# Designed miniproteins, single chains, continued (2), part 89

Each design is a single chain, and the fold is of that chain. pLDDT is the mean over its residues in the fold that is shown.

## One batch from the design tools (miniprotein)

Design m7088
Fold by ESMFold2-Fast:
Structure m7088 (fold): chain A 80 residues (1-80)
Amino acid sequence: SMADLEERLKNIVLQAGRIAADYLDKIDSNNGDQLRGLIDKTKDWPWDFQATAIQMFLSAIGDEEAKSLMSLEAARLYEE
């Protein structure tokens, strides 16, 4: 169902975003904390809007590795 797909995509975005935040913690804990704060502030948003907000944040801080890691993890989870 559409509701089941929405829930699955929401969980994929949350999991991929948390992986990116954990990566950022190892480089700059302030950026990891900011990403977790953004994830929490956007947790009730539609999955695509939350994913866009997170990707915009990662682009703004210029961390292409975190952005790539999130995208690759989301793609991996989606194909499973």
Scores: mean pLDDT 86

Design m7089
Fold by ESMFold2-Fast:
Structure m7089 (fold): chain A 99 residues (1-99)
Amino acid sequence: EEFEKLKKGIIEAVKNFDLPKVESLLDEAAENLTKEQLRELFDEVVKTISEILKKVNEEGKNPVDAEGKELDTNQLIAHSLRVIGLLLDAELKVEEKEK
């Protein structure tokens, strides 16, 4: 129950380019999820980012954030890298708690 809610919320925040929301939900995930659940979440987020980047490349349409601002390719890459960094931080926190 907790895992499915966090996964859905994080994927939605990633799709909306809401980096503060991603960070907040990943902090909650590191507190409540197992290492295995966090790994599954990591795979789903990476898949979501890959699909967004592929669609932008193939269709030439820039996505919009939660405020309706259009994001260019450099902003998408920067956002994606930051999200990956936050995921890695969350995985490290879960690993330390399980030891």
Scores: mean pLDDT 78

Design m7090
Fold by ESMFold2-Fast:
Order: structure tokens, then sequence, then C-alpha cells
Structure m7090 (fold): chain A 65 residues (1-65)
């Protein structure tokens, strides 16, 4: 699904940046655990850290919910 593709892309971006906390939130969302809450928290972290590429993918994933 488009959502799963976006979540895999977001996970890869978080891991490339070494942000294990944000990657953990995205991984739980991929497993279907508190998906909306985890993605909203991941987006807040990405914006706070200035990870514009990750933030954009997470915003697109939230729109697919």
Amino acid sequence: SKLKELLREALDLALQRGDLNTASLIYDALKGINTKENLERALEQAKMLGYEDLAKVLEEALKEL
C-alpha cells in the first residue's frame, strides 16, 4: 500500500540520520501500533531537528490514514 511504502521510506531516512528514537516510532507505526500517534510524534521530532526530507514523507503518510 502507499502508506506502507511511505513508512518504509521514512524509516530508511531516520536510520540514515542515526535517529533511533524517530526510527522506533516509525517502526511501531509500520507494525500497526498506535500508528497515528507514533507518526505525529515522529513528525514533531523531524521538524524539531530540521529533517525536512523525513518531515515531508511523514506528512504524506499521515494524509494516507
Scores: mean pLDDT 89

Design m7091
Fold by ESMFold2-Fast:
Structure m7091 (fold): chain A 59 residues (1-59)
Amino acid sequence: GEIDEELARRILKVANEATKDASQEEIDKINQEVARAYQALLAGKEDEAEKHFEEAKKI
């Protein structure tokens, strides 16, 4: 419930900020990881979603 919504909001914030200075290729990779994280959230896998955000942040 609440934890899931908080993580989802953090996802959008990280994705939006990460793409600010990113090249087109980096933006594509970030979007791919964000999509994977969202899929994990839909499956109730919070730890897996978090892992994908960390990968997006590293790009």
Scores: mean pLDDT 72

Design m7092
Fold by ESMFold2-Fast:
Structure m7092 (fold): chain A 93 residues (1-93)
Amino acid sequence: LSPAVELLSQLSEEAQQALLKRWQELAKKIVDDFLAGKISLAQAKEQLDAETAKIVAELSKVLSPEDLALATAALSAARAELLAYLEELAKKR
């Protein structure tokens, strides 16, 4: 089980839904653009950094400090897992 999924499971159902929907949309866009050759690995990293910061800012308006800390940790783990996946894809090109 991924570290991101373990952290996500500790959030309330509402917090999980808010984070998961935003993360899935971002991850799909980054993966689709990378596989289509529209962005480099470096550009994918920059977009992930910028968009995850935006997600954290949006969640800070609706989540408790405790849920925000867990959501931020889950998002950080998910970002690391996605980057590792993209790096493996880049090596196989």
Scores: mean pLDDT 82

Design m7093
Fold by ESMFold2-Fast:
Structure m7093 (fold): chain A 68 residues (1-68)
Amino acid sequence: MSAEEAAEKLAEAVRDGDAEAAYEYSIELLNAVKDKKKAKELAIRALKRQLEEKPSESTENALNGILL
C-alpha cells in the first residue's frame, strides 16, 4: 500500500468512526514512510481533504487530537 493510499484510507476510517481500521491504517502509513513527521503531514493533509468533502465530528476531533 502506498503512503498516500494509507493516508486516504485512514481519513475515510476516521470519517466513518471505525477506530480499528483507523489504527491499522495509521500503522501502515507509518511503515510506508518510516518517518513520524512525514506520516503526520500526510495524515493531516488527507484528514483536511476528507473534512472538506464530508465534514464530520470524528474527522475534526482527529485533526485536533493528532492521530500520529
Scores: mean pLDDT 76

Design m7094
Fold by ESMFold2-Fast:
Structure m7094 (fold): chain A 85 residues (1-85)
Amino acid sequence: KERLVEEASRLARELAKLLDEVVPSPEAGKLILEVIELLEKEGLSYEEALEILREGRKDLLAKLSESSLEEVIKLLKKAIELLEK
């Protein structure tokens, strides 16, 4: 689980850096919203979901199940790939 938390945190920070310089495409924006929705379904508040996306907060990510961490990682990787295109 700790490996998944570290990876999700790293990817969230990478996405945040890209979003500082690039306006997300509609496709990338949809993936970011899917991450927020997944985090909210796991019992996190909207504010906590935004803190994860902006700062990659490991303490908040550690509250997620392994399956949810894997899905967050998958969605973040896809969003980053779309923004780098």
Scores: mean pLDDT 79

Design m7095
Fold by ESMFold2-Fast:
Structure m7095 (fold): chain A 102 residues (1-102)
Amino acid sequence: MFEDIETETSPYGTEAWTMTDEQYEELARKILEHSEKARNRIPFTSEEEREVGAIYAEVVNYLHKKGYTWEEIEALSEEEIKEELREVSKLRKENLEKLKNK
């Protein structure tokens, strides 16, 4: 499902993320694993790891806009990341609807 991505652009392209609660839970878990590997300086080598990294970057940018510090972002739990993923997905849908305007 994931394709090779080297930028901060979403692996889901320009479409809003339509995810189930189970998919949000899995993404939150993968983001935590990505964060742990990054802190331990372990390189990401798979397409999936790069895609998770891109999603994590989008979530981090969103949280910074909300006023979160790096320390607060790094301290987020799986549940908190899952909720923030829902908000990012919601904002993506709202932005796409504005662009469609039809």
Scores: mean pLDDT 64

Design m7096
Fold by ESMFold2-Fast:
Structure m7096 (fold): chain A 86 residues (1-86)
Amino acid sequence: SPAHRELARRLLADLRETSRQRLAEIRRLAAEDPEAAIAAARQFVQGMRGLIDQMKAHGAPADVIAAAEALLADTEAELERIVAEV
């Protein structure tokens, strides 16, 4: 439905913004407490996976799911870089 597609697009936009904010927070945390940064990174990735699974369960459009999966992959790669620098 149009309403369902709009909700899925809004969730994706919220994910993009949340990912940006969490990456910045985890970068700061990594400089002060590497173990806490690793734990926060793992929790955030699990949260993103859970939300993507909910989107799939509720029939989100394939293109929105693909974009969310790509965002997750990019976020995981950036978190791995942050962790490797400590």
Scores: mean pLDDT 84

Design m7097
Fold by ESMFold2-Fast:
Structure m7097 (fold): chain A 100 residues (1-100)
Amino acid sequence: SDDDLMRGYNQVVTTMNRAIRYIDQGDYDSFRSEVQRTIDLLNDVRSVSDDDSSRIIDNTISILNQALNSTDPQQMRDLVRQASRTIVRGQRDIGRQINS
């Protein structure tokens, strides 16, 4: 349902924000663990998504995998922020459908 998808998206945004804080702390092991946790959550959310939401989730996972393969803290931060913006756009699209 859209409510279940929104709940999943909110959790994913929270884990991505934690990942950025780990970059700021120089804790790259915790960063990678948190990004992997975010990918696992996105795979779970994919199970309750429609085709449009699945495309958003797949794109977000792709961006997060790029972040896991980065060794540059600025690139890691930019990629996680890009992933977060993709999810936030998805949340806004669901919000418009619910309030229509």
Scores: mean pLDDT 84

Design m7098
Fold by ESMFold2-Fast:
Structure m7098 (fold): chain A 67 residues (1-67)
Amino acid sequence: SKEEVIELLKNAETVEQAEEALRLARRNAAVASGLHELKRALEEGYPKEVIEKLKEVAIELVEQYGV
């Protein structure tokens, strides 16, 4: 559900958590794109400030478009 994906994203600190969100939220291209960006940033070890901003963007996309 949309709520399940938002909860996962609020707590996402690992690549595996971003992958789980992608598995649940594959129906909307904009949401999937935002989640792939978050996953990549986590994989590449981007600064926490960048990760938190990408999480906020992904949550907003899920809230706006659904899953």
Scores: mean pLDDT 84

Design m7099
Fold by ESMFold2-Fast:
Structure m7099 (fold): chain A 92 residues (1-92)
Amino acid sequence: GLEEARRYLEEGDFEKAVQLAREILEKDPDNLEALTVLAIAYAKLGRLDEAERIVDEMAKRINEEKDLDKQIEGALYLMQAALELVIARRKA
């Protein structure tokens, strides 16, 4: 599941990371960790418009979160995804 998707990111198999993250999100569309994997994988693949759309969706969900602990956790995931998008855009 999610651990396998993270492993594919670490190994550089970004296409498999996208596939697994999308499968997780079909069952749990609010899974911020799966959205993070998806955004990073899209950024690494040079699919910058797709990565930006996922980052924007994460930001919206975090802004609507009322539980402070969940908001902080979401913000950390958003920062990871946004940083990889910025790095990818600088290399494009």
Scores: mean pLDDT 85

Design m7100
Fold by ESMFold2-Fast:
Structure m7100 (fold): chain A 68 residues (1-68)
Amino acid sequence: SFLVKEAEKVLKESPSLLAELNPNERQKLEALLNELKTAIELDDEELIQKVLEEIGVLDLKRAVKRVT
C-alpha cells in the first residue's frame, strides 16, 4: 500500500522531473515511469521498490548536473 502510494506520487510529480532532464535522461526516466506503471498494475511491491530506487538515482544525477 505505502509503496503504491509513493509510486503514484512519483508519477504525479514526473512532469516536473522530466522538464529538468536532457533528452537522453528524459527517455530513460520515461522508460522507468512505464515500468513503474506496470509494477503498480501487477501490485508487485518488489518491482515498485526497485524502479523507485532507479528513479532516485536518476534524480541524483540531475541534481549534480545543475551546477551550471
Scores: mean pLDDT 72

Design m7101
Fold by ESMFold2-Fast:
Structure m7101 (fold): chain A 81 residues (1-81)
Amino acid sequence: AAPLAPKEERDPEKEATELFYKVYDYIYEKNLSPEEKDEIMRLTRGTVRASLLSQGYSKKEVDEIIRKAEEKALEELKKKY
């Protein structure tokens, strides 16, 4: 019930971004088909959504975090390569 100590950036988007990053990297590495990519992305979004909702975030916040995380993951992947 009581608020706990803040994290480094106080942004769950970072965790989601890292997960999407790994998923995109895996998709590219395995050279998956468009259908397989879509399924994996759907499952990943579902997992992140469930996790964030469990943490008390609203549906709107979760949707926004997922969208931003996905975009940031692609940006970070480009920085790596």
Scores: mean pLDDT 75

Design m7102
Fold by ESMFold2-Fast:
Structure m7102 (fold): chain A 64 residues (1-64)
Amino acid sequence: MLEVDLDELLERVRKGLKEMGIKESLIEELLKIFEKEHKEKPVDSAIEAVVKKLEEEYKKKGLK
């Protein structure tokens, strides 16, 4: 694809969350946040919301 589709973005996010050891229930919540933001706002806003959440979780877990 010339542009990243929603499904491709969701798969990338899911992979990152699994690598962090995040539980499936929390992964589903984060994906819903992404879908909600993307539906109502540009994809960049959805990505930023998810990235911000991931960075906060990384800091709390002491991951680098």
Scores: mean pLDDT 66

Design m7103
Fold by ESMFold2-Fast:
Structure m7103 (fold): chain A 68 residues (1-68)
Amino acid sequence: AQAAHDAATAALARLVRLLMEKGYPLSEALVGFKAGDDDAQVVANLDRAIELLEKGGSPEEAVAVARA
């Protein structure tokens, strides 16, 4: 549980930073997230969103993947 929470927190911080660098405001970047604390699926979704954004995907697409 704690390991999943730590991983989700780190991945979320990375994604939010990348979204802000692409011009997305913090409040809008967070609206796509379901805000679960200890969920392995949340970690997997955040990792996929980060990979999409790093490969040149749109901020909107990354947020949609993170929310899935």
Scores: mean pLDDT 66

Design m7104
Fold by ESMFold2-Fast:
Structure m7104 (fold): chain A 72 residues (1-72)
Amino acid sequence: SKEELEEARKLAEEGKYDEALEILFKLSQSEDKEVAEEAMKEYIKVADKYKDPQKIAQEVGRLLRIIGDRID
């Protein structure tokens, strides 16, 4: 939900990137396409701050495919 998006952002601001990314990944799989799209965008922002390129590539790639399928 929108509240969970805010919680994930708060976790990222506290440096808890793994926890934030986990919440955002879960929300990216929501049947609510608006929430899923927002979660994916926020995931990319948090991932950029985390700077783990292998983990980011794997998770972002998976999210982009899931979001694409749901939006189409």
Scores: mean pLDDT 72

Design m7105
Fold by ESMFold2-Fast:
Structure m7105 (fold): chain A 76 residues (1-76)
Amino acid sequence: SREEIEKKFEELLPELIDAFMEKYGIPEAARPDLEAVFREYKPALIEAILNKDKAAFNATSEALVAALLAVGEKYR
């Protein structure tokens, strides 16, 4: 259900942010901005999952990664 996917997203979010920061050498000061970006893309990701739309999921995931990297560059 939508509620189950939303709950799983919130449970995984801290680990996803930690992994992203470690992989790209992004400082802890960026965490709130990274959280904001993940939450901005959350509705589109959930809709793609519910609709089993692989193309939409891939496109949204690519846009999310690009936005997260742009936040990281701001803190370099």
Scores: mean pLDDT 84

Design m7106
Fold by ESMFold2-Fast:
Structure m7106 (fold): chain A 81 residues (1-81)
Amino acid sequence: MRVYVSIIIRGKSNTEEDARELEELLRSVPGVLSATAVLMDDGSIHVGVVAEDEEAARKAIEAAKQFAESRGWVAESTILE
């Protein structure tokens, strides 16, 4: 069953380059079918992920969290149907 994930990354000084780097990182996760990251006007990064299964969704969420935490940022994730 496909899993849809929304991730919001909040941090100081988020850039378009950070959004692209995160998008590429998530697309490299096995079982991720698509990933899109968008820098918002408020400086947050909004990420949409489509994963093949729950394990791939979990790995994508962990990758995004590690990306954010390594930069002193916060990642909030929601799994959608």
Scores: mean pLDDT 81

Design m7107
Fold by ESMFold2-Fast:
Structure m7107 (fold): chain A 67 residues (1-67)
Amino acid sequence: MEEEKRIERIIERLSEPARKIYEALENGDEEKVKEIYEKIKEEGLEEDVKIVLEAQAQARAVRDALA
């Protein structure tokens, strides 16, 4: 619950591409995540993506522990 709110706040401060990655992760679209990530690497926005991926991984770990 609190982790979801923190991720949302982080995403609000990040570029639109980072938000797209988070949405793709939520939907389980691994192919789309890979496509967006590769494009971001070419454009030099990799740092924003790492922050989103780390936050998402933490949220998954919390949910997995609760489930």
Scores: mean pLDDT 67

Design m7108
Fold by ESMFold2-Fast:
Structure m7108 (fold): chain A 74 residues (1-74)
Amino acid sequence: AQAVLDEIEAELGRTFRRVRVETPAGETQVGLVLAEDPAEIYLVSEDPAWRERDLELARKALEGGEVSTVRQAA
């Protein structure tokens, strides 16, 4: 998770506030919160295979696109 977060920040040239959030399943995960738009928390995966997905979600958050949050029902 930490390496993925560092790569996302480096790729976008932006910094994120890292927060711990409790998911509906009762798990604690690391979320990303943009300093300019802290209303939504974007969860990141610990699986390196999801790095590109997590980067895409962070990029869409900056662009105001559709992203997954703890508040969005699947």
Scores: mean pLDDT 52

Design m7109
Fold by ESMFold2-Fast:
Structure m7109 (fold): chain A 71 residues (1-71)
Amino acid sequence: GKIIFRADAAGNLTEVEIIGEVSEEARKAAEAGRKGGTGASGMAAAHEADLLTGGKVEIDVKAGRAVATVK
């Protein structure tokens, strides 16, 4: 599966979309970042999602987009 984050220039998560199946832990990490609404919370959620999904997170702050790709 994939987790798509949208982030602003400050690194705050503005949107999270989950495509396909991801682990419960990865889903909860993404939701925690969404509810935090701060740059630090967004970065922490992206890091946890990357770790728990076994994929990688690519954050493009200029595009206002981040994509967590699960292998």
Scores: mean pLDDT 58

Design m7110
Fold by ESMFold2-Fast:
Structure m7110 (fold): chain A 74 residues (1-74)
Amino acid sequence: MSPKVAKGKELFEKYWKAMHKVKGEGGAGPDLSGAYTREELIALLSDPTGTVLPKLPLTPEEIEALAEYILSQK
């Protein structure tokens, strides 16, 4: 696993997995690994306004790492 993907996994488990659990099943819309390009995921994670996703207190580099991890799960 690349260092960036490993960092993305850590961030996913810390922030995203907990949010998915508390919101329940199906609340996040389509499968993120198959539904979005890398650029679309980065845009969505940077500004999730109007989506079901929470705004996370992440740097641009951490947002990229999270997107890389999500895409790697395909």
Scores: mean pLDDT 62

Design m7111
Fold by ESMFold2-Fast:
Structure m7111 (fold): chain A 90 residues (1-90)
Amino acid sequence: SKFLEELEKIAAELSKVLSPEMQAKLESTLDRIKQLLEQGNFREALLVLGRGGTELIAMAREESEEVQKKVLEAFSDMLLVLARAQEEAA
């Protein structure tokens, strides 16, 4: 799926600036989102992204402003990918 490839690309770029703990959280969140998208479960994928995003934002609170901004931008981009995937499935 082109949407899975877009999500993986966003996550790979974000991962470059994250701590190992934050990278592990991002990876586990993305793996769950991929599983849900393969099942056509867009609602649960959005909920998983929201929860994982909130946790990563909390973890980034002690990081630089640049890292905080990149986390926010990446999750915004991922939300747009999921919204487009849901629209094409409808």
Scores: mean pLDDT 86

Design m7112
Fold by ESMFold2-Fast:
Structure m7112 (fold): chain A 89 residues (1-89)
Amino acid sequence: SLSPAIQAYARELVAMVRAGAPVEEILALTRERIATSTPEEQAVILLATSTALRRLPNGPEEAQRAAEEMEREAAELFEELARQKQLNS
């Protein structure tokens, strides 16, 4: 199950997308949530946001580039988490 913080973020992200919020505001929300999140939550936030940005109808090029960067950051976080789990097992 998703943590309450991730569920709250997902609801806010969906509301912003439906309201037609600019990409800059979505990115600001994402970075604010990441700053107070665990590494596992950060990876989920990044993937959820990148998916939302990629699905924007006629989204600007900045949305596509931001999505690609977030996907890369999420992949790096998952690799680091897997490495740390191996070292602590």
Scores: mean pLDDT 81

Design m7113
Fold by ESMFold2-Fast:
Structure m7113 (fold): chain A 117 residues (1-117)
Amino acid sequence: MADETLEAVRQMQADPDLLAQAQAASDRVEAKVLEILLPDASEEDAREAARAAGVTAFAAVAIAAAISAEKGIEFGERQFTALADDLVARGIVSQETADRLREAAIELVREAVLRAA
């Protein structure tokens, strides 16, 4: 785990195109999560969740480049599922809204990871 994170950081520093791709994926996921959450959630809760999702997307692209596309996608799936489950558990959104967030975020990360590969 720690060695995988260090390799991901090294790949980002060595490849400015990869850094740009990871940032673009982060921005896209953040915007999509905000779009899904804002009708149901408060602006504060929606923005906090969107930022967390964006960070996850950035990390997933970095992991994909350092290790494999499969590992990047698996990381994204786990983190977005945990985020969706937390939002429902806290009563911020319905299960249906959380499922939409999870599915949309995973799809955007999958697309970004496949472009970076």
Scores: mean pLDDT 83

Design m7114
Fold by ESMFold2-Fast:
Structure m7114 (fold): chain A 88 residues (1-88)
Amino acid sequence: MTPAQKAFLDELIDLSFELMKYSIYEKAGDLKGALEAVDEAIKEAQEALKLADEIDSFDGLSRQQIKDSLQAEIEELKKKKAEIEKKL
């Protein structure tokens, strides 16, 4: 694994933890906790997207497949954030 692939994996792990926190807070009705978690998830996904430019592939997925997936995730997270903010 290259140093760039390691940095990318670390951001994916951080993103996964924020998504887990979002799910827990959303299910509990903690809108403030859900908002904080989704905001951090967006930041982690954006950093992972930036790091994806430094890797050719990861676990059989191409750079373009990774970038397309992260871009789609960022757009969905932005929609979730807007929905939470509308309820606050």
Scores: mean pLDDT 86

Design m7115
Fold by ESMFold2-Fast:
Structure m7115 (fold): chain A 78 residues (1-78)
Amino acid sequence: MKLEEELEKAVREFMEAARRFIEETGVSEEELYRRIYEELLKRGGDPAALNASAPVEERLAAVKEATRILEELLKEAA
């Protein structure tokens, strides 16, 4: 399987989780992404790995971690 296809799938899953989080919590898209970036940095991740110029393997790992962070934030928003 191509890593590009895995990345596209991971991005779609992230976008869907982000949409659900915004609908359920009422926070802005900007605030959501700010919280994800801040949490990613605290965990020793690199938000720059989310950029299109990063290697696909690093982008895939970063997108999956961002989705995990988003799921944890959703649990805290109860």
Scores: mean pLDDT 75

Design m7116
Fold by ESMFold2-Fast:
Structure m7116 (fold): chain A 80 residues (1-80)
Amino acid sequence: SMEVEMLEKLLAAKSPLEALALQARLALELGEPTSVASEEGIAAAVAELEEKLKEADQEEIEEIWERIRKEAEKAIEEAR
């Protein structure tokens, strides 16, 4: 399943930026309303998140990653 494959990549992401980009694509594939539904939207969202990550301290970056992991876990349960 494409959803499961993306969730595995999300959980194995090597950086917060990669995880956030995968999360945006996952939302698109699940059919959720999102501002990143388009290819341009995904690129813009990644750029905005990259700018935010430059300003965020280590704790904020970790919190974002924990949120992404939690969302991925929820999506896995829904894909069952």
Scores: mean pLDDT 56

Design m7117
Fold by ESMFold2-Fast:
Structure m7117 (fold): chain A 81 residues (1-81)
Amino acid sequence: MEKLRELAEKLLESKNPLVRLLGKQLLEALKALEEGNFLEAEILLGMARIILGVGKLIGELSEEELKIAEEALRLLEELLK
């Protein structure tokens, strides 16, 4: 959980509003997971995947932002298994 929070907080520091939105969704998903609301966490994971997909499509993500976002999504997916 701490590593996911660290990665999400790094995304919130981005100048790209789409990357910041992704970080916010990941922090909300982590909070939902900590509260035992697995359905909300799964919905927020789905939203985060859509946001990352849009970012990849428009090509405005830096290599570092992409790496952080993909690792954060992977960690969240592992926590929901």
Scores: mean pLDDT 84

Design m7118
Fold by ESMFold2-Fast:
Structure m7118 (fold): chain A 62 residues (1-62)
Amino acid sequence: SAQEQQVLAQLQEFNDRYEALRERLGLSDDEVEKLALSDPKVREISEQGQALLEARGAAAAA
């Protein structure tokens, strides 16, 4: 569906930006998850990624 394609495009763009930021900071995915427990800004990024994954699931079910 068009909605599913839109969510996939948003997820891809987010993932590309996330990977670029992670490389610049020298952090692994595990390190980002650990920082999300103590740093609200890192938590926000993690939550945004999870929300996009949930949106993808919802769009596929619709």
Scores: mean pLDDT 75

Design m7119
Fold by ESMFold2-Fast:
Order: structure tokens, then C-alpha cells, then sequence
Structure m7119 (fold): chain A 80 residues (1-80)
């Protein structure tokens, strides 16, 4: 499931739908955290960071920053 959300996010980003891409990448990271899939959590973090850099919408940037922070904390917990 986590990988499926990441793929849907990539398709949304390619279509220019940054809001849907942000939502899917966030869901991918959360699902990967639950599945303890460290590589997918790290990929989701990278994709969220790239999306934030590409976005000119402050609301999207704030949402992405919160998601990145949450997933970074989760990644630290999983690596124990």
C-alpha cells in the first residue's frame, strides 16, 4: 500500500496536481511507517522535500514541512 500511494503521488505531480501529490506522498510515508518500511519512509521524505521546493503555494509548503517533520521523527523511532 505505501508504494501504491507513492506511485499515485508521482502521477499527480507529473500532472501538475501538487495538492494531490502532497496528500499521496504523506499517505505513503504514514503507511510505510506503519509497515516499518524504512526505504519507503526515506523515499517519501525525499519526494515531499522535492515537492516543497517546486511549490510556490505557501499552504502546500507548510503542509509538506509538517509532514516531513512527522515522518523524520517516525524514521528515528523505527531505526531503534
Amino acid sequence: MAREYAEKGKEAAKAGDLYSAADYYTKAGMAAEKEEDIPVVEESLRLLAELAEASKDLEVQIRLSLAIMSLAVALTAIKK
Scores: mean pLDDT 74

Design m7120
Fold by ESMFold2-Fast:
Structure m7120 (fold): chain A 82 residues (1-82)
Amino acid sequence: MFLESLGESLTELLKDKSKEKAAEKAARFLGYGAINYARRVGKDKAIEELKKLFAEAKKEVPEMEELVKKGEREALKIVEEA
């Protein structure tokens, strides 16, 4: 699934501290991807999947937890405001 692939990309970017800005962009892109996903499955399910992907990223890269939490807040805001 496209949204899941974006989540994997975020996790890989988080493993490289030099790519922090790219990780921030990937997190926002997850928000926009969730808007498109919501058109197919509904907003509630899209938000649940988005939260799941960020939870997986926190688990994989706990050292970057604060950046992941910031990205999750921005992505959720994008979906909720759409």
Scores: mean pLDDT 80

Design m7121
Fold by ESMFold2-Fast:
Structure m7121 (fold): chain A 70 residues (1-70)
Amino acid sequence: TQATVKQKALQFLSNIRNDFRNMYTRMMNVANRLRSKGDTVRSDQIEQKANDWYNSSMSGLDQLEQRLQA
């Protein structure tokens, strides 16, 4: 049924959100390790890329979720 398909799709998106949050945390941990070693330039570059990727990816999931709820 449409309701069952929608429920499974929403659960799938929830799982992807958790995976994206975990990936973001790992990327930020890499940046923090570089910063602690005095490599501020590479740390800043990784933080910027992590933020850009995370914001874009989460926005994409938000759009998909909105379409499923419509």
Scores: mean pLDDT 87

Design m7122
Fold by ESMFold2-Fast:
Structure m7122 (fold): chain A 86 residues (1-86)
Amino acid sequence: MLEELEELEEKLRKAKSKEEMIEVMRELIELARKHLDMSDPLRKGFLEQMEGILKYAEETPEVTLEQLKETGLQAIEALREFLEKS
């Protein structure tokens, strides 16, 4: 679990395009879906928020690579906290 987050953080750091960041965010959402208890409203809300951000990034050409990297890093940190508190 934590090793998968470290791998995603490395992929995020190496991303050179918005398209690569969108793929990293999809992988992060799938990791969250596998490991978070969706009966918890806080964890479910986090997943729904990430899915909303991904959709916005895909539909909005004005979103920058740097903004997506910042958002992705914050999401990885939040997911790490949820996993450590499990």
Scores: mean pLDDT 80

Design m7123
Fold by ESMFold2-Fast:
Structure m7123 (fold): chain A 78 residues (1-78)
Amino acid sequence: MKKTIEQQGVKITVEEDEKGFKVTPDGALSGTVTFPTEKLKPGLYKDKRTGNVFKVEVKDGVASFVLPGDVQYDLEQL
């Protein structure tokens, strides 16, 4: 499901499926990002664009992870 949130003055579009999620910030966004989730599991996710691996934490229906300031992420669970 597609949803839009705002953090640190930046709009973020999140698209979730059974295998992972896509994140598109409307600007440079770095540091810890949090968003509500119903489908994401905690664990390691790989960005299909860069090959970078991210640790995603999920607590009480909220996903969190650290972004390095890229303009798009397409993360699939490892």
Scores: mean pLDDT 73

